# Designs tried in a protein design run: designed miniproteins, single chains. Part 48

Each design is a single chain, and the fold is of that chain. pLDDT is the mean over its residues in the fold that is shown.

## One batch from the design tools (miniprotein)

Design m1666
Fold by ESMFold2-Fast:
Structure m1666 (fold): chain A 99 residues (1-99)
Amino acid sequence: SAVERLVELAREAARYEELAEKYEKEGKKKLAAKYVARAIGHRLALLGEAMQIIGEEVPGRGPDDETFRRIFELAVRGDAEGVRELLEEEIRRYKEELE
């Protein structure tokens, strides 16, 4: 599902962030930079996927910074149901705002 994809992307981003920190501590600057870039790529992919999910129901809308942070936190924990509920709540709020 789309939500399971968000969990996968967030977990990969977090894993690359941990690897970047590890290699930075080891003085392996080029390898650390490689994993920083990969982490950023996965965070951007996560944002794009969340924007598509919300945008299908409310065109032109995506998660705000706080909602995106909460999505990331739940997704990193593997809480697919929590991510789904948060997305549904955000969509509901946007729909109420437009009524």
Scores: mean pLDDT 87

Design m1667
Fold by ESMFold2-Fast:
Structure m1667 (fold): chain A 67 residues (1-67)
Amino acid sequence: PSPPPSSNPALKALADELVALGLSADEADRVLTLIVLGRHDEALALLTRHLGPERGRALLDRAVAVL
């Protein structure tokens, strides 16, 4: 494993947004980890559970486009 030398401001901003939308910090981190790993189906399922299918998919699509 190779830890990143600097923080990802886009990932941090998205994590803060997810927490503001009602996810815990742990759930936000889980979602972002799944997106970074390319496990988009699992990330979408988690987002759908917390935000609903429309908002979850829109957020996933936007995150994938900017990350």
Scores: mean pLDDT 78

Design m1668
Fold by ESMFold2-Fast:
Structure m1668 (fold): chain A 77 residues (1-77)
Amino acid sequence: MLEELIREAIEVALESGDPEAIELAKLAEELLKQGKLSQATVVARKAAEIAAKTASGEIKERAEEALERLRKYIAEQ
């Protein structure tokens, strides 16, 4: 479940068109491949946060949804 939420955040950040969000999304993907879930979560959340601030329309909505899902998962711990 957490890996799936991290991937959703990575995907929307890559689609945002923001260079910083894209770079962080690539870093999160690499951390996820290394099994570093906690670090991947932090970086993916930051990437999606930037996407939510810089994107517009449907991409902005998807970034906000990805952030909310990650927040809910973390808050339940």
Scores: mean pLDDT 82

Design m1669
Fold by ESMFold2-Fast:
Structure m1669 (fold): chain A 61 residues (1-61)
Amino acid sequence: SLEDKVLAVILAAQAEGRSSVSTREIAEKLKVPQSAVSKALKKLEAQGKIVDLGNGHYALP
């Protein structure tokens, strides 16, 4: 699913030592619209799998 792909991008970024990932960067990596990524991010946040840091930036809890 798109949610799984979005989560995989965040996990890969964390593994590389990054503290957060932006909605724009995820959209660019997956070649999908930011609106689709934003919907997936909100679902992942509701599931407790990521946290919203504000300004379109997300991280693992």
Scores: mean pLDDT 84

Design m1670
Fold by ESMFold2-Fast:
Structure m1670 (fold): chain A 61 residues (1-61)
Amino acid sequence: MKQKLEEIKKKLEEINAEIDKLSAEFRYVRQNKSREERIAFVEKNRDKALKIYEELQKLKE
């Protein structure tokens, strides 16, 4: 029981760090790169973003 809460906290922290990193990179691309480069960035990181969403859903249980 207590172990599960600690594991959830660790996973949530890791997920938040990944989201923050992706958000910062996306912001940089949006401000400094072309439309084509932004699309390429989104495509490259789409699987990673989906994985984060799936992990968040799992944490709800």
Scores: mean pLDDT 73

Design m1671
Fold by ESMFold2-Fast:
Structure m1671 (fold): chain A 55 residues (1-55)
Amino acid sequence: SMRDIVAQVSAETDAKMRELMKKNDLRELSPDDQAALTREQVRYTAALYEEAKRA
């Protein structure tokens, strides 16, 4: 079960980051942009993890 949560969270956050890079036509992120996306991804990951864990 924990493995399923980790796998789901990893897949979702990876897909989210990849989609954001595509939409913004980014090949490589600037340090500031990477920090902003990382912050968003961490928050998203935490939310998904909590939802999956509580469900």
Scores: mean pLDDT 68

Design m1672
Fold by ESMFold2-Fast:
Structure m1672 (fold): chain A 70 residues (1-70)
Amino acid sequence: MTEEQEKEVEMAVYQLAVAVDLTVARNQGDKESEAVAREALDRIDQATAEGNLEEVEKAYREYREKLAAL
């Protein structure tokens, strides 16, 4: 794979991880975790569209910190 393709795959993995968390939170009725995951997914989706892996990684880190604080 090229470095560009590797970045696309990494960004897609972060998107999928948060999307799975969002689906689980929604199915469990966990409104706080659902809100945090949705906000993070929106930010990751935008950064991915811009090809900005650093922003995707930052958004994911901040997301995990917010979840830990709930």
Scores: mean pLDDT 84

Design m1673
Fold by ESMFold2-Fast:
Structure m1673 (fold): chain A 89 residues (1-89)
Amino acid sequence: SKLVEEAKKKFIEGDFSPEVISRLLALPPEEIDKILQERGVTPELRKKIREVVLSLTPEEQAAFNEEVKDITDPEEILKKLEEHKKRLE
């Protein structure tokens, strides 16, 4: 759909808003991996991002998205995601 295509584009451009992430998380895992690959994320990093994101509640995902919305480096985003998860434990 147009909304999903717009979300993919925004994510590649570094937009991690709750609306963008919630639409992307509704996609099949293969599509998510494709988007991360287009962003230049390595297969190892993509697997880690996926595993950590799937471990978060929708509320925790929204909080994380707000924290990383200005970050453009996928590796830095993963570091923030791991830090966020540790703070929740």
Scores: mean pLDDT 64

Design m1674
Fold by ESMFold2-Fast:
Structure m1674 (fold): chain A 59 residues (1-59)
Amino acid sequence: MTKEELENKIQELKAEIDRLEREGVRAHIAGASPETLAAYRQRIEDLQAEIKKLEEELK
């Protein structure tokens, strides 16, 4: 994977996290269950881990 491909992938994953964070906030305000909120948090953490892995590949 080129440096540009890695940077593009990282940006895509960051955009997914931003979307999920906004959806999670809306779900919280709407009174979603603790299980639903935990699912959003887990997905965000998984995406953050993938970003860290890709950032290591850039070095």
Scores: mean pLDDT 83

Design m1675
Fold by ESMFold2-Fast:
Structure m1675 (fold): chain A 112 residues (1-112)
Amino acid sequence: MLSKEEIINGINELGKKVTDVLIKRGEEVKEKDPKKAHEIETLGSILRGQLDTLAQLLKNASLSEAQKVYNKVKSLADKVIKTAEEGSPEEVIKTVEEFISELNKIIKKLKK
């Protein structure tokens, strides 16, 4: 089992990696569809802010809950990264929106 510090660092690293791939994908899309490029960039910013919030909330969670959250977030982040590299702009937008929705549910649960 990872330590709390390793989990928090892992969430922060996932946030950076997701932001980096979404910025790159947005730039690649920009010439063909500047509106979708802007949507990808905006969703990436929202997602980064949510992951930063999650990292702060996990400081007060149990180690067991933090580990479960980390495993779920890592899986969702890996899906976003793969879709940003291989998928259509529409698939990227949908996958990021799904990740944002799941993060909102996790954050709401952790605040209780």
Scores: mean pLDDT 87

Design m1676
Fold by ESMFold2-Fast:
Structure m1676 (fold): chain A 94 residues (1-94)
Amino acid sequence: MAEEIEKHLKELREKLTEAYEKAEKIAATWSDDKEELLEQYAKELAKLGVPQEEIDRMKELWKELLKKYPKISIETLRDLFLVTLMFRYYSLLD
């Protein structure tokens, strides 16, 4: 039983690593400007086939959050977008 869990965790780790490396390479090209970074993230979602209506709603939500919390660091925003992009890639690796 423990050996089956270990094999499953190894496969999950390998897929997650591939998704992370892909997301990290893209995120490394992103701007240090918050508005420009949000636009770059939105373009990557569009490339993955996310509907424009969902992307527009996400952009409006982030604009409101940046307005309410203007001291959010660019590094925090980049990391959040990297992680969400990573999970999108992970979902496509089935």
Scores: mean pLDDT 81

Design m1677
Fold by ESMFold2-Fast:
Structure m1677 (fold): chain A 82 residues (1-82)
Amino acid sequence: MKILVEIVGTGEAVRVAVQKLAKAGAVVSEVVSREEEDGLTHLKLLLEGTSLETIEEAKKLALEDEVAKKGLKEIKVEEVEE
């Protein structure tokens, strides 16, 4: 089962969010896209090796982080059909 994560925010906030995902045990299967415009990073990752529940927990931790929450505009998590 693969999970698509879309993160939009400042480069620092996106880095913190990715660190939370990695600490949760997520393995990056594919970097679908990475775009940087107007000081914002738009990152789409396809993740495997973990559950949707674990990714949702990592999303919550990123949104509660004092650095990340100031720069995060969006985190979207969804299951992808294989």
Scores: mean pLDDT 81

Design m1678
Fold by ESMFold2-Fast:
Structure m1678 (fold): chain A 84 residues (1-84)
Amino acid sequence: PLSPEAREAIRTLLLKLTSQALERLEGVPSVDEIREAMGEILGVSPEEITRLLEALLNQDKEEVARLLEKMGAPQSVIDAVRAG
């Protein structure tokens, strides 16, 4: 399972990303619109956002780190995931 440090780093990143996605959308966005906005911010497909969430639910550290690295996440977050 992910360490508390890795979970907090990921939580902070996801909250910031969600906030940025919501700022781009008007009204009450659908989950699909949020995924598309997140994909645009990170330069990845909405399907890759779904893969990241699935890897997090499965606590697959290597897949989470790989996807975050592909998405250009800060090295500190990637290192926390790999270390935890």
Scores: mean pLDDT 77

Design m1679
Fold by ESMFold2-Fast:
Structure m1679 (fold): chain A 83 residues (1-83)
Amino acid sequence: MPPITAEQLVAFMRATRADGFVLEVDGKRYLVTSAEEARALIAEHPDATFRVYSARGGRPGIFIGELTAEEVEEIARAFELLA
């Protein structure tokens, strides 16, 4: 699977009107709306695979995929590009 990029995630957020992401790891779902929140989750789960959904108003929407910690760092970079 080609790696997901911050620029691709920004384009996706704009197209879907998403304001965040829902990340699922170890059976728990986390709403992520900032680079800091994304990086905190990576720090807690460095070797995990995350199931990622778009979010709008705190509600999960479109399933994006299963992402590694390195790909979740691209979510953090996407929030930095939107700031």
Scores: mean pLDDT 84

Design m1680
Fold by ESMFold2-Fast:
Structure m1680 (fold): chain A 79 residues (1-79)
Amino acid sequence: DEELLEKIESIKDEKEKLELVKEEFKRYLESVKPSLSVEHLRELAARAEEAAAAEKDPFMAELLRELARALREAVRELE
């Protein structure tokens, strides 16, 4: 989503940027959750967790951890 990326780039505070991305991702997950398989959500969560562990940028690492948590929460809700 180009609009979301432009909005993220306009924010100077890293914490505010992280919160915005987290809220938008949660909103997106809620809208698409019924069309995604639990298996795909688990796989995406695992990939996000691996990416977070390998990421050298603290902001990107924290963002990936938050995305992984949201994906794991979606899996728990579907099971």
Scores: mean pLDDT 70

Design m1681
Fold by ESMFold2-Fast:
Structure m1681 (fold): chain A 77 residues (1-77)
Amino acid sequence: MIEEMIEKGKRIVEEIEAMIAAGVPMEELEAWEASLSEEDKIAVMIYGMHTVSGKSHEEIEKLLKELEEKKKKLEEE
């Protein structure tokens, strides 16, 4: 699962980089990013943690589990 999310996030980040290289305005980039599904946003965040923060797959998985637990608590209310 984590490896699939990292690959998905990588693809989305590559799309963002391509848009930046093409000179797309920052406001359009922000709007496009805001239009991403919750799953896609999580994938980008996971990829960022893996590549920028140097976090291990185990650390990323733990953070993802904590995020899912927080969502579950909100649903139980």
Scores: mean pLDDT 72

Design m1682
Fold by ESMFold2-Fast:
Structure m1682 (fold): chain A 98 residues (1-98)
Amino acid sequence: SEIEKAFDYAYEEVKKEFEKLGLDTSIVDEAYKKLREKFKNLSKEEAIDFARQLAEEYGRKASEAKTDEERLKYQAMATLYQKIAEYLENPDKLKEKK
């Protein structure tokens, strides 16, 4: 439940940021659907560690991407995972969002 809420809030924020910049949100939507299910089976500590590691890895892949589509996809994933880790590490942020 807490992991699902962290993922949902991270998704909503990243999607709004992409919409504000006029970017295609389908990449964010795809990441949400595929990654949310994977995180449901992790403990809170495992989810935080995994999210941090994936954020760093996808950030690196974005900088090394040869196509604009791959760069945007990896950047979206990196941002999503970073926000998931932040919400799991600070549950009070979830209370502010209800």
Scores: mean pLDDT 75

Design m1683
Fold by ESMFold2-Fast:
Order: sequence, then C-alpha cells, then structure tokens
Structure m1683 (fold): chain A 87 residues (1-87)
Amino acid sequence: MELFEKGYELFSEFNITLEEAKKSPISRLVFIAIAGIVTGKEEEAREEIRKILREMGFDEEEIEKTIEGVFEIAEELLESYKKIKEK
C-alpha cells in the first residue's frame, strides 16, 4: 500500500489518473526494479516492467515515463536502506 501511494504521487507528475495508477501494481514494479539494480540485470527488469504496463493499456510514452519513475522510487528506497545501515 505505501509503495502504491508513493507510485501514485509519482504518476501524478506524469498526468496519470488514480484509476490508471491502480491498474499498475507499483509495488511489484518497484520490487522488479530493485532486483534489476542489485543483480545488475537492469535492462531485463525494464523489459519485464514494459510488458506489464503494455498489458495494462499504457501507451509507449506513459510506459517509458512509468519505468523511469519506478526506477527512481527503487533507487530512493535503496538510498533509504543505506542511511538506516549508517545509523
């Protein structure tokens, strides 16, 4: 739920409605992005996210903006975990 709300706030920057945001399981997309970053398989993660968004009816422009937003959330979460470990 928290990741979904964070994703919706990000999607509002892309002019996506709450209804469209609910169709995209942002928590799953963010987890895929995190996995891609930490395993060095970022391009594979991007392709999986692209497939999911395409099946949800997003257009190409929305897909690319959503992928970038999802990766921004993933990187932000990873930085938050680093800060927690530094304490």
Scores: mean pLDDT 66

Design m1684
Fold by ESMFold2-Fast:
Structure m1684 (fold): chain A 91 residues (1-91)
Amino acid sequence: GPLIEAARKGDLVGAREIASKLSFEERLEYVREALESGDVDLAIAVLVSAVQGLLDQGNRKEALELARETARLSDDPSLRELAEVLERQVR
């Protein structure tokens, strides 16, 4: 999808703008898709863009929920640490 394509290209500004227009369910699905690809760097880029897009909308609750759900879905230490950092920043 467009968010994953922007993240793969390193277009963080475009990825954030795309993420701001997505539903919570669409953002979570893109994070899951990135995790299933086995590309941790892609999953990090998608998570950061999706959380920032939610914060741009003022939706702190969904940003927090997305970070928590990502930490629950992944045993990767870098992804878990990033999700915890994002959770603290949203609070």
Scores: mean pLDDT 75

Design m1685
Fold by ESMFold2-Fast:
Structure m1685 (fold): chain A 92 residues (1-92)
Amino acid sequence: SPVEEAIEQLERARAQIIRRFALSPEQRALLDAMVERVVELIRQGASVAEIRAALSALAREFIARFPELAAAVEGFVAHAVALHEEMQRRLA
């Protein structure tokens, strides 16, 4: 389904970021929280605005602790929002 495909793409993006940036356990936990929150919101039928707001809050916390990963975290937020928008288009 479009929902399962979006979740699978988010899981692949998480794995790629962990490998590419050699994330520490603490950095991985913050990324895991972002992925878990967006998956929860997708399953609840949340709007693009709700997902963007939730991810922006979590990204702000991540970047405050690890400013060197700001570009990667911002890229993940943009990718997750784009995946959600594509998923909603396919479900409409």
Scores: mean pLDDT 87

Design m1686
Fold by ESMFold2-Fast:
Structure m1686 (fold): chain A 68 residues (1-68)
Amino acid sequence: MEVIKGVISEGPEEFVGKPATVRVEGEKAVLETQPSPTTSFVLEGKIEGNEVTVEIDGKEKKIVIEPL
């Protein structure tokens, strides 16, 4: 298991600039981010390098994380 901590550099606007933690299990990734004090997201997807592909509202989205 690998853990990547960083900041979202590219993705949905509400997530850009927010801290994120990615837990990697093979090709599967779990992305955790908190865009507001009362709102947290846990998104499952696929990881390739520092890019996580997730599905939000039936649409495929790519989220790029810059490790700190």
Scores: mean pLDDT 76

Design m1687
Fold by ESMFold2-Fast:
Structure m1687 (fold): chain A 78 residues (1-78)
Amino acid sequence: MIAEVSQLVYNFVTALKAGDIEAARKYAEELVKLTGDKEVEKYLEKAIKAAEQGDIDSAVRYAAKAGALAIEKAEEKA
């Protein structure tokens, strides 16, 4: 699970940087399913919204927060 979560976070950030909002939403949905965490979902949504507005710097910062929380939750469930 932790390796899967880390791969999804990487894919999510890559999609955000590429402006591929559809791919970013898909990876965010997978992260939410694996973690079941409302805070992870919240920061993933903030990252997508920032990317939609062209604010890639904020999008990456929100994605980093979501990723850190997702890994923490994956460790708790292991």
Scores: mean pLDDT 81

Design m1688
Fold by ESMFold2-Fast:
Structure m1688 (fold): chain A 113 residues (1-113)
Amino acid sequence: SAFDAALTALLADFRRGAEAAIAARDWAGLRALAGDFEVRVRALVEAAGLSEEEAATVLAIVGAIAQGLDAFAAGDVETALALLEEAAALARAAGWDDTAAIIDELRATVRAA
């Protein structure tokens, strides 16, 4: 759908920014990117004709990503990995395999850092 394409594009852009911030050890920039991503996805959800269940699932995924990266920026790698795993599992359960794959790549970057 147009929503799936837009969400995947936002996630891909976000992943590139997050990976660059992690490589630079720019933890303030990483937190800012996570917050901006959550705001942008929330706006996309509000503009889309999603069911309440689909909207809740998207917001849960995005919240877990944002919280995970905030934990990582604070030095809590274990919490970050657990939250990113939760986000990927929620995406897979919803059938959003492309979304889950991007989250898995982000989780691998966090694990390697």
Scores: mean pLDDT 84

Design m1689
Fold by ESMFold2-Fast:
Structure m1689 (fold): chain A 77 residues (1-77)
Amino acid sequence: MPISPEAILATVRAVVDSWSPEVQAKAKPYLDELEAAVAAGDREAFNTALIKLANAMGDGQFALDEALARAQNEESA
């Protein structure tokens, strides 16, 4: 099931919003990059920004997997 970049961004934002304000502030530049990529329809920039966010969170690959799983579950709910 193809999840739109907008749906992925919304789920990533929801996950980030569940973190402390300090971590949210650290993530914000990458969220801004994700929003810009979605607005431009630039899938390569979107994927790059998503990887940057994961790396900035201390190689939080699991956080991205959790965000994608949440997007899938919210669509099913």
Scores: mean pLDDT 69

Design m1690
Fold by ESMFold2-Fast:
Structure m1690 (fold): chain A 82 residues (1-82)
Amino acid sequence: GDAEAKKIAEEVKKKALELGMDEEKAEALANGVYSGALAGPDKKGAELGAKSVKEGAIERFGLDEEKAEELAKLVYKGLEKS
């Protein structure tokens, strides 16, 4: 639900900031996660959400693959539980 979507978005923002993303980029990424979490709480939705976050973090925000994978794992676990 909305509370779970907000929780995973906040966790992703916090982790992105810890990994060196600026606040504006971390917030943009978290907003994408929130929207994805509301779209569907199934395994396919979780996989697509995690992939989108990983690709976005690398391509749009310049995060390395290992750090982007950490963010993707947070998204997958959050969406899989909701």
Scores: mean pLDDT 74

Design m1691
Fold by ESMFold2-Fast:
Structure m1691 (fold): chain A 72 residues (1-72)
Amino acid sequence: MTAQERLDALVEAAATQGREAAAELEKELARRGAFENEELRKELIEGISGLEKAKREKAPQEVIEQLELAQK
């Protein structure tokens, strides 16, 4: 599974399974240093469809903020 596929899966899990899955997504993003690595940032931007779903399902604000920041 690519980092993008894993990110999308974690975002979907966070949106549908709640806070426990959202914590896993946050941990993965923090662990990978997404905002310090250009390749990881690009993967986050490519997973922007997951951001739409996360917002719609009201995922934790911290996760949404990280995905929004990566989009910029």
Scores: mean pLDDT 59

Design m1692
Fold by ESMFold2-Fast:
Structure m1692 (fold): chain A 70 residues (1-70)
Amino acid sequence: KAALREEILALLDEMVEEARRKLEEAGGDVAAFEAFVAAQRPAVEEELAGLSEEELREVLEELREVKAKA
């Protein structure tokens, strides 16, 4: 279970870094984006802590699909 949560968080971190890089290249407000992400992180971690192993696997697969489409 812990390994699935860590994998989900790592994937989210990759997606956040990619979004930040694209925003920086576009001249967007990177500081505001980083502040928003930091504010959301504890809520995301709490949600993941409440999920079953099966639910965590579903979240991971959905995130992989979203990343593949981006």
Scores: mean pLDDT 78

Design m1693
Fold by ESMFold2-Fast:
Formats: sequence, C-alpha cells, structure tokens
Structure m1693 (fold): chain A 83 residues (1-83)
Amino acid sequence: ERSEITARIVGGVMRIVGDVLEGDAKSAVETLAGLIRELPEEYREEAIRFGVKTLKEMGVDIREPLAETDLPEEDRALVEKEL
C-alpha cells in the first residue's frame, strides 16, 4: 500500500509537470488539489511539498490559480507555506 501511495504521488506530480508544459498553470494547480483530496491525510503534506516544489522549479506562479482552487483550509495553509 505504501508503494502504491508513492506511485500515486509520483504519477500526480508527473501529471502536474505535463500540465505546466502545456502552459496551463490552472490545470496544474487543479491536478495538485485533486491529488491532495485523493490521498490519505498522512501523505498530503508530502504530496503538497513535492507538488509545490515542482511548480516553483518550473517557474509557475500558482498564487492566482490557488485562490480559485477549492482546498480544505489546512491543506491550503500547507501549500501557502511551501510557496
């Protein structure tokens, strides 16, 4: 199960990379939000950290898409902390 969760996180991050390469920052942030919602609570912080780092390294400004994305307040705070 842990290896399956790791595969989900890696797959989600690769999908985020794909969205960014297509020039769609909003879809990239929505993909991250979807990944967070589908993961067990204990893995969400790790997924947020890797996803936000990937977006930052690719030069994506996620502030505006993040404001339009429906995330729980706790998960949103974790994303804001990694910006």
Scores: mean pLDDT 75

Design m1694
Fold by ESMFold2-Fast:
Structure m1694 (fold): chain A 65 residues (1-65)
Amino acid sequence: LTENQLYGIGAARLAHARGDTATAVKVAKAMLDNPDITVEEIAKLAGISPEEVKRAADELRRRLA
C-alpha cells in the first residue's frame, strides 16, 4: 500500500465506523478516480482534519505491521 492509499483507507474506515457509509464510499471513489489525491483533499471529503486522517492511517499501519 502507498502512503496515500493508507490515508484514504484510514479515512474511509473512520467514516464507516462513525456510521457514515456515504462518506466512506465517497472517499473510496475519490481515491480510485485520483491515485495522487492529497491528505488535505481526503480530509475535506471526509469532513475531518488532516491530522485525523494521519491518525487513522497510523492505526491502520499498526494493524498491518
Scores: mean pLDDT 80

Design m1695
Fold by ESMFold2-Fast:
Structure m1695 (fold): chain A 79 residues (1-79)
Amino acid sequence: SLEELSKKYGIPIEEAEISDLKEDVQKADFVLTRTVRSLEELEQAIKEALDKAKEIKKVYVVPNPTRPGERVAIFLGKL
């Protein structure tokens, strides 16, 4: 589950709508966006974000407007 991944990596993971995130994204020093189809793909994206950023502060998971069965993970952090 999202809660289990959040606890495993110590990163807040929150479900949201993309319209609610514009200000948070604009203020972040590091932004990584990945389409995820499964919890396994989300965990791989978490590992990629941790490799690329000095710190990941929050992950938002939002519905993909183009493909209703898919989610978009948005990673916010510091370089």
Scores: mean pLDDT 82

Design m1696
Fold by ESMFold2-Fast:
Structure m1696 (fold): chain A 90 residues (1-90)
Amino acid sequence: MEKYKKLLEINPNNIRALLELADEYYKQGQYEKAVEFYRKALDIAEKFLPEDHLLIAEAYRHLADVYEKLGQTEKAEELRKKAEEILKKS
């Protein structure tokens, strides 16, 4: 965590560091925090990257996994489909 937090201090829009921090929260079972940081990474990625960028697809896929853990199965399926659509364009 410390490494990724330091990267965010230098560049708060570091999409990779946000995804890695979210993944660490997911591994710790802190699913609500994982959603927060995956959403933040996704919002930045959608703003600055092409719509078909693989990082956007990965962020949607990770969000789907977290929402499934939170019992929001329908939302997880919607997010998985969105990731799949992006991958088809890539």
Scores: mean pLDDT 77

Design m1697
Fold by ESMFold2-Fast:
Structure m1697 (fold): chain A 96 residues (1-96)
Amino acid sequence: SEKVERHLALIREYLPELSEEEQEALARALAPLGEELVREFLRKLATLPPEEQRRVIAELLEEGELLEEARENNDVNLEIGAKLRIIGIALDVLLS
């Protein structure tokens, strides 16, 4: 997906210390968000204390795994739930 590739480029810019596997997984997790929201989110996330940054990333990776599982199983309710939680996590960072 071109969208995921654009998100990956932003993640590599703001979070270069993450492993390649974590960067790719985070790019897929953030797929519900548009590029500008992802850019603003990553910019703000990078200013958070390391412990909070790791917590937010871990939450997004967990929801990203559920989103991929939901899509593989055609579980529409699980997919919507994971997308909404990913959006909520990003908005909590943006609005804090």
Scores: mean pLDDT 88

Design m1698
Fold by ESMFold2-Fast:
Structure m1698 (fold): chain A 87 residues (1-87)
Amino acid sequence: SVAELQARTEALEQQAIDAYQQGLAATDPKEKAQHFQQAADALEAAIPPLVELLRAKGYSDEDIQRARDLLLTNAELLRKLAEEAAK
């Protein structure tokens, strides 16, 4: 259902935010890298339910692709933060 897709998307986005905040607060490089990796994983996991949610709400393929690209770009940035923190 649309409500289930919305709840799942919001939960995954919140997981990404929480992991990102934990990464910022961490002082140990390994823990910092792990949290940023978890944030990236959560953002990528949010993409399929977000795509289905936006399609169900009547968004265009172009708007859906922009939303996907934004989350993918942010996940890639989090992966880079994790790599930098691990050094």
Scores: mean pLDDT 91

Design m1699
Fold by ESMFold2-Fast:
Structure m1699 (fold): chain A 90 residues (1-90)
Amino acid sequence: KVEELLEKLREIMEKRIKEANLPKEEVEKFEKDLEELLEMIRLAVEDTDKLIAKIRAQLEAAGEKAPSDEELRADIENFLKSVEAFIEKA
């Protein structure tokens, strides 16, 4: 289930943030970025089409040319494989 994947990634990243012994302000920024990353992973697993639509909307708002749905889907699949490999190696 996606919850197990997200929980494992959260534990790994929180441990690494702690071990880096960064200033409090930098820790807070990394924690916020981690929450955004976890939400992106959740959408990628539970509602890939919603994530594609969100990425497309963000790119269009930035004035950038959005890739095709097929290209975005492939990128999301590769991203999820990278996340799984990261957890497996940690």
Scores: mean pLDDT 80

Design m1700
Fold by ESMFold2-Fast:
Structure m1700 (fold): chain A 108 residues (1-108)
Amino acid sequence: MLLELAEKAKEAILKGNLEEAVEYGIKMLELGAEGKASAEEVREAAKIVEEAAKKSSGSSKLLGEVIAKGLREVAEALERGDEEEARFYAEITIGMLRIVLSVAKLEK
C-alpha cells in the first residue's frame, strides 16, 4: 500500500500535478507516523519520490524533494525506535507541503 502511494506520488510529480503529489505525500507520511508501514517501506518510498523529483523542475521538483526528505526523516526515526520523533517529522513535513502548495498556486 505505501509503495503504491509512492508510485502515484511519482506520477503526480512527473506530470506536475502538485495537489495530487501533496495528497499522496501526506498519506505516506501519516502511514509511517502511525506505524502502519515499516521503516524499510518508508525508506523505499522516499527513494521512489526522490527519483521523480530529480527528473522534474520548478515547484514539482521542490515538492518532491520536501516529500522525500520528510519520508527519510520518518524512516530514520522509526529505525531508532523513536515513534514520537517520527510523528513530529511527519507533522512538520505535512505543514511544509501545505505552505509550498499554497505559494505555488499564488505564482499563477
Scores: mean pLDDT 85

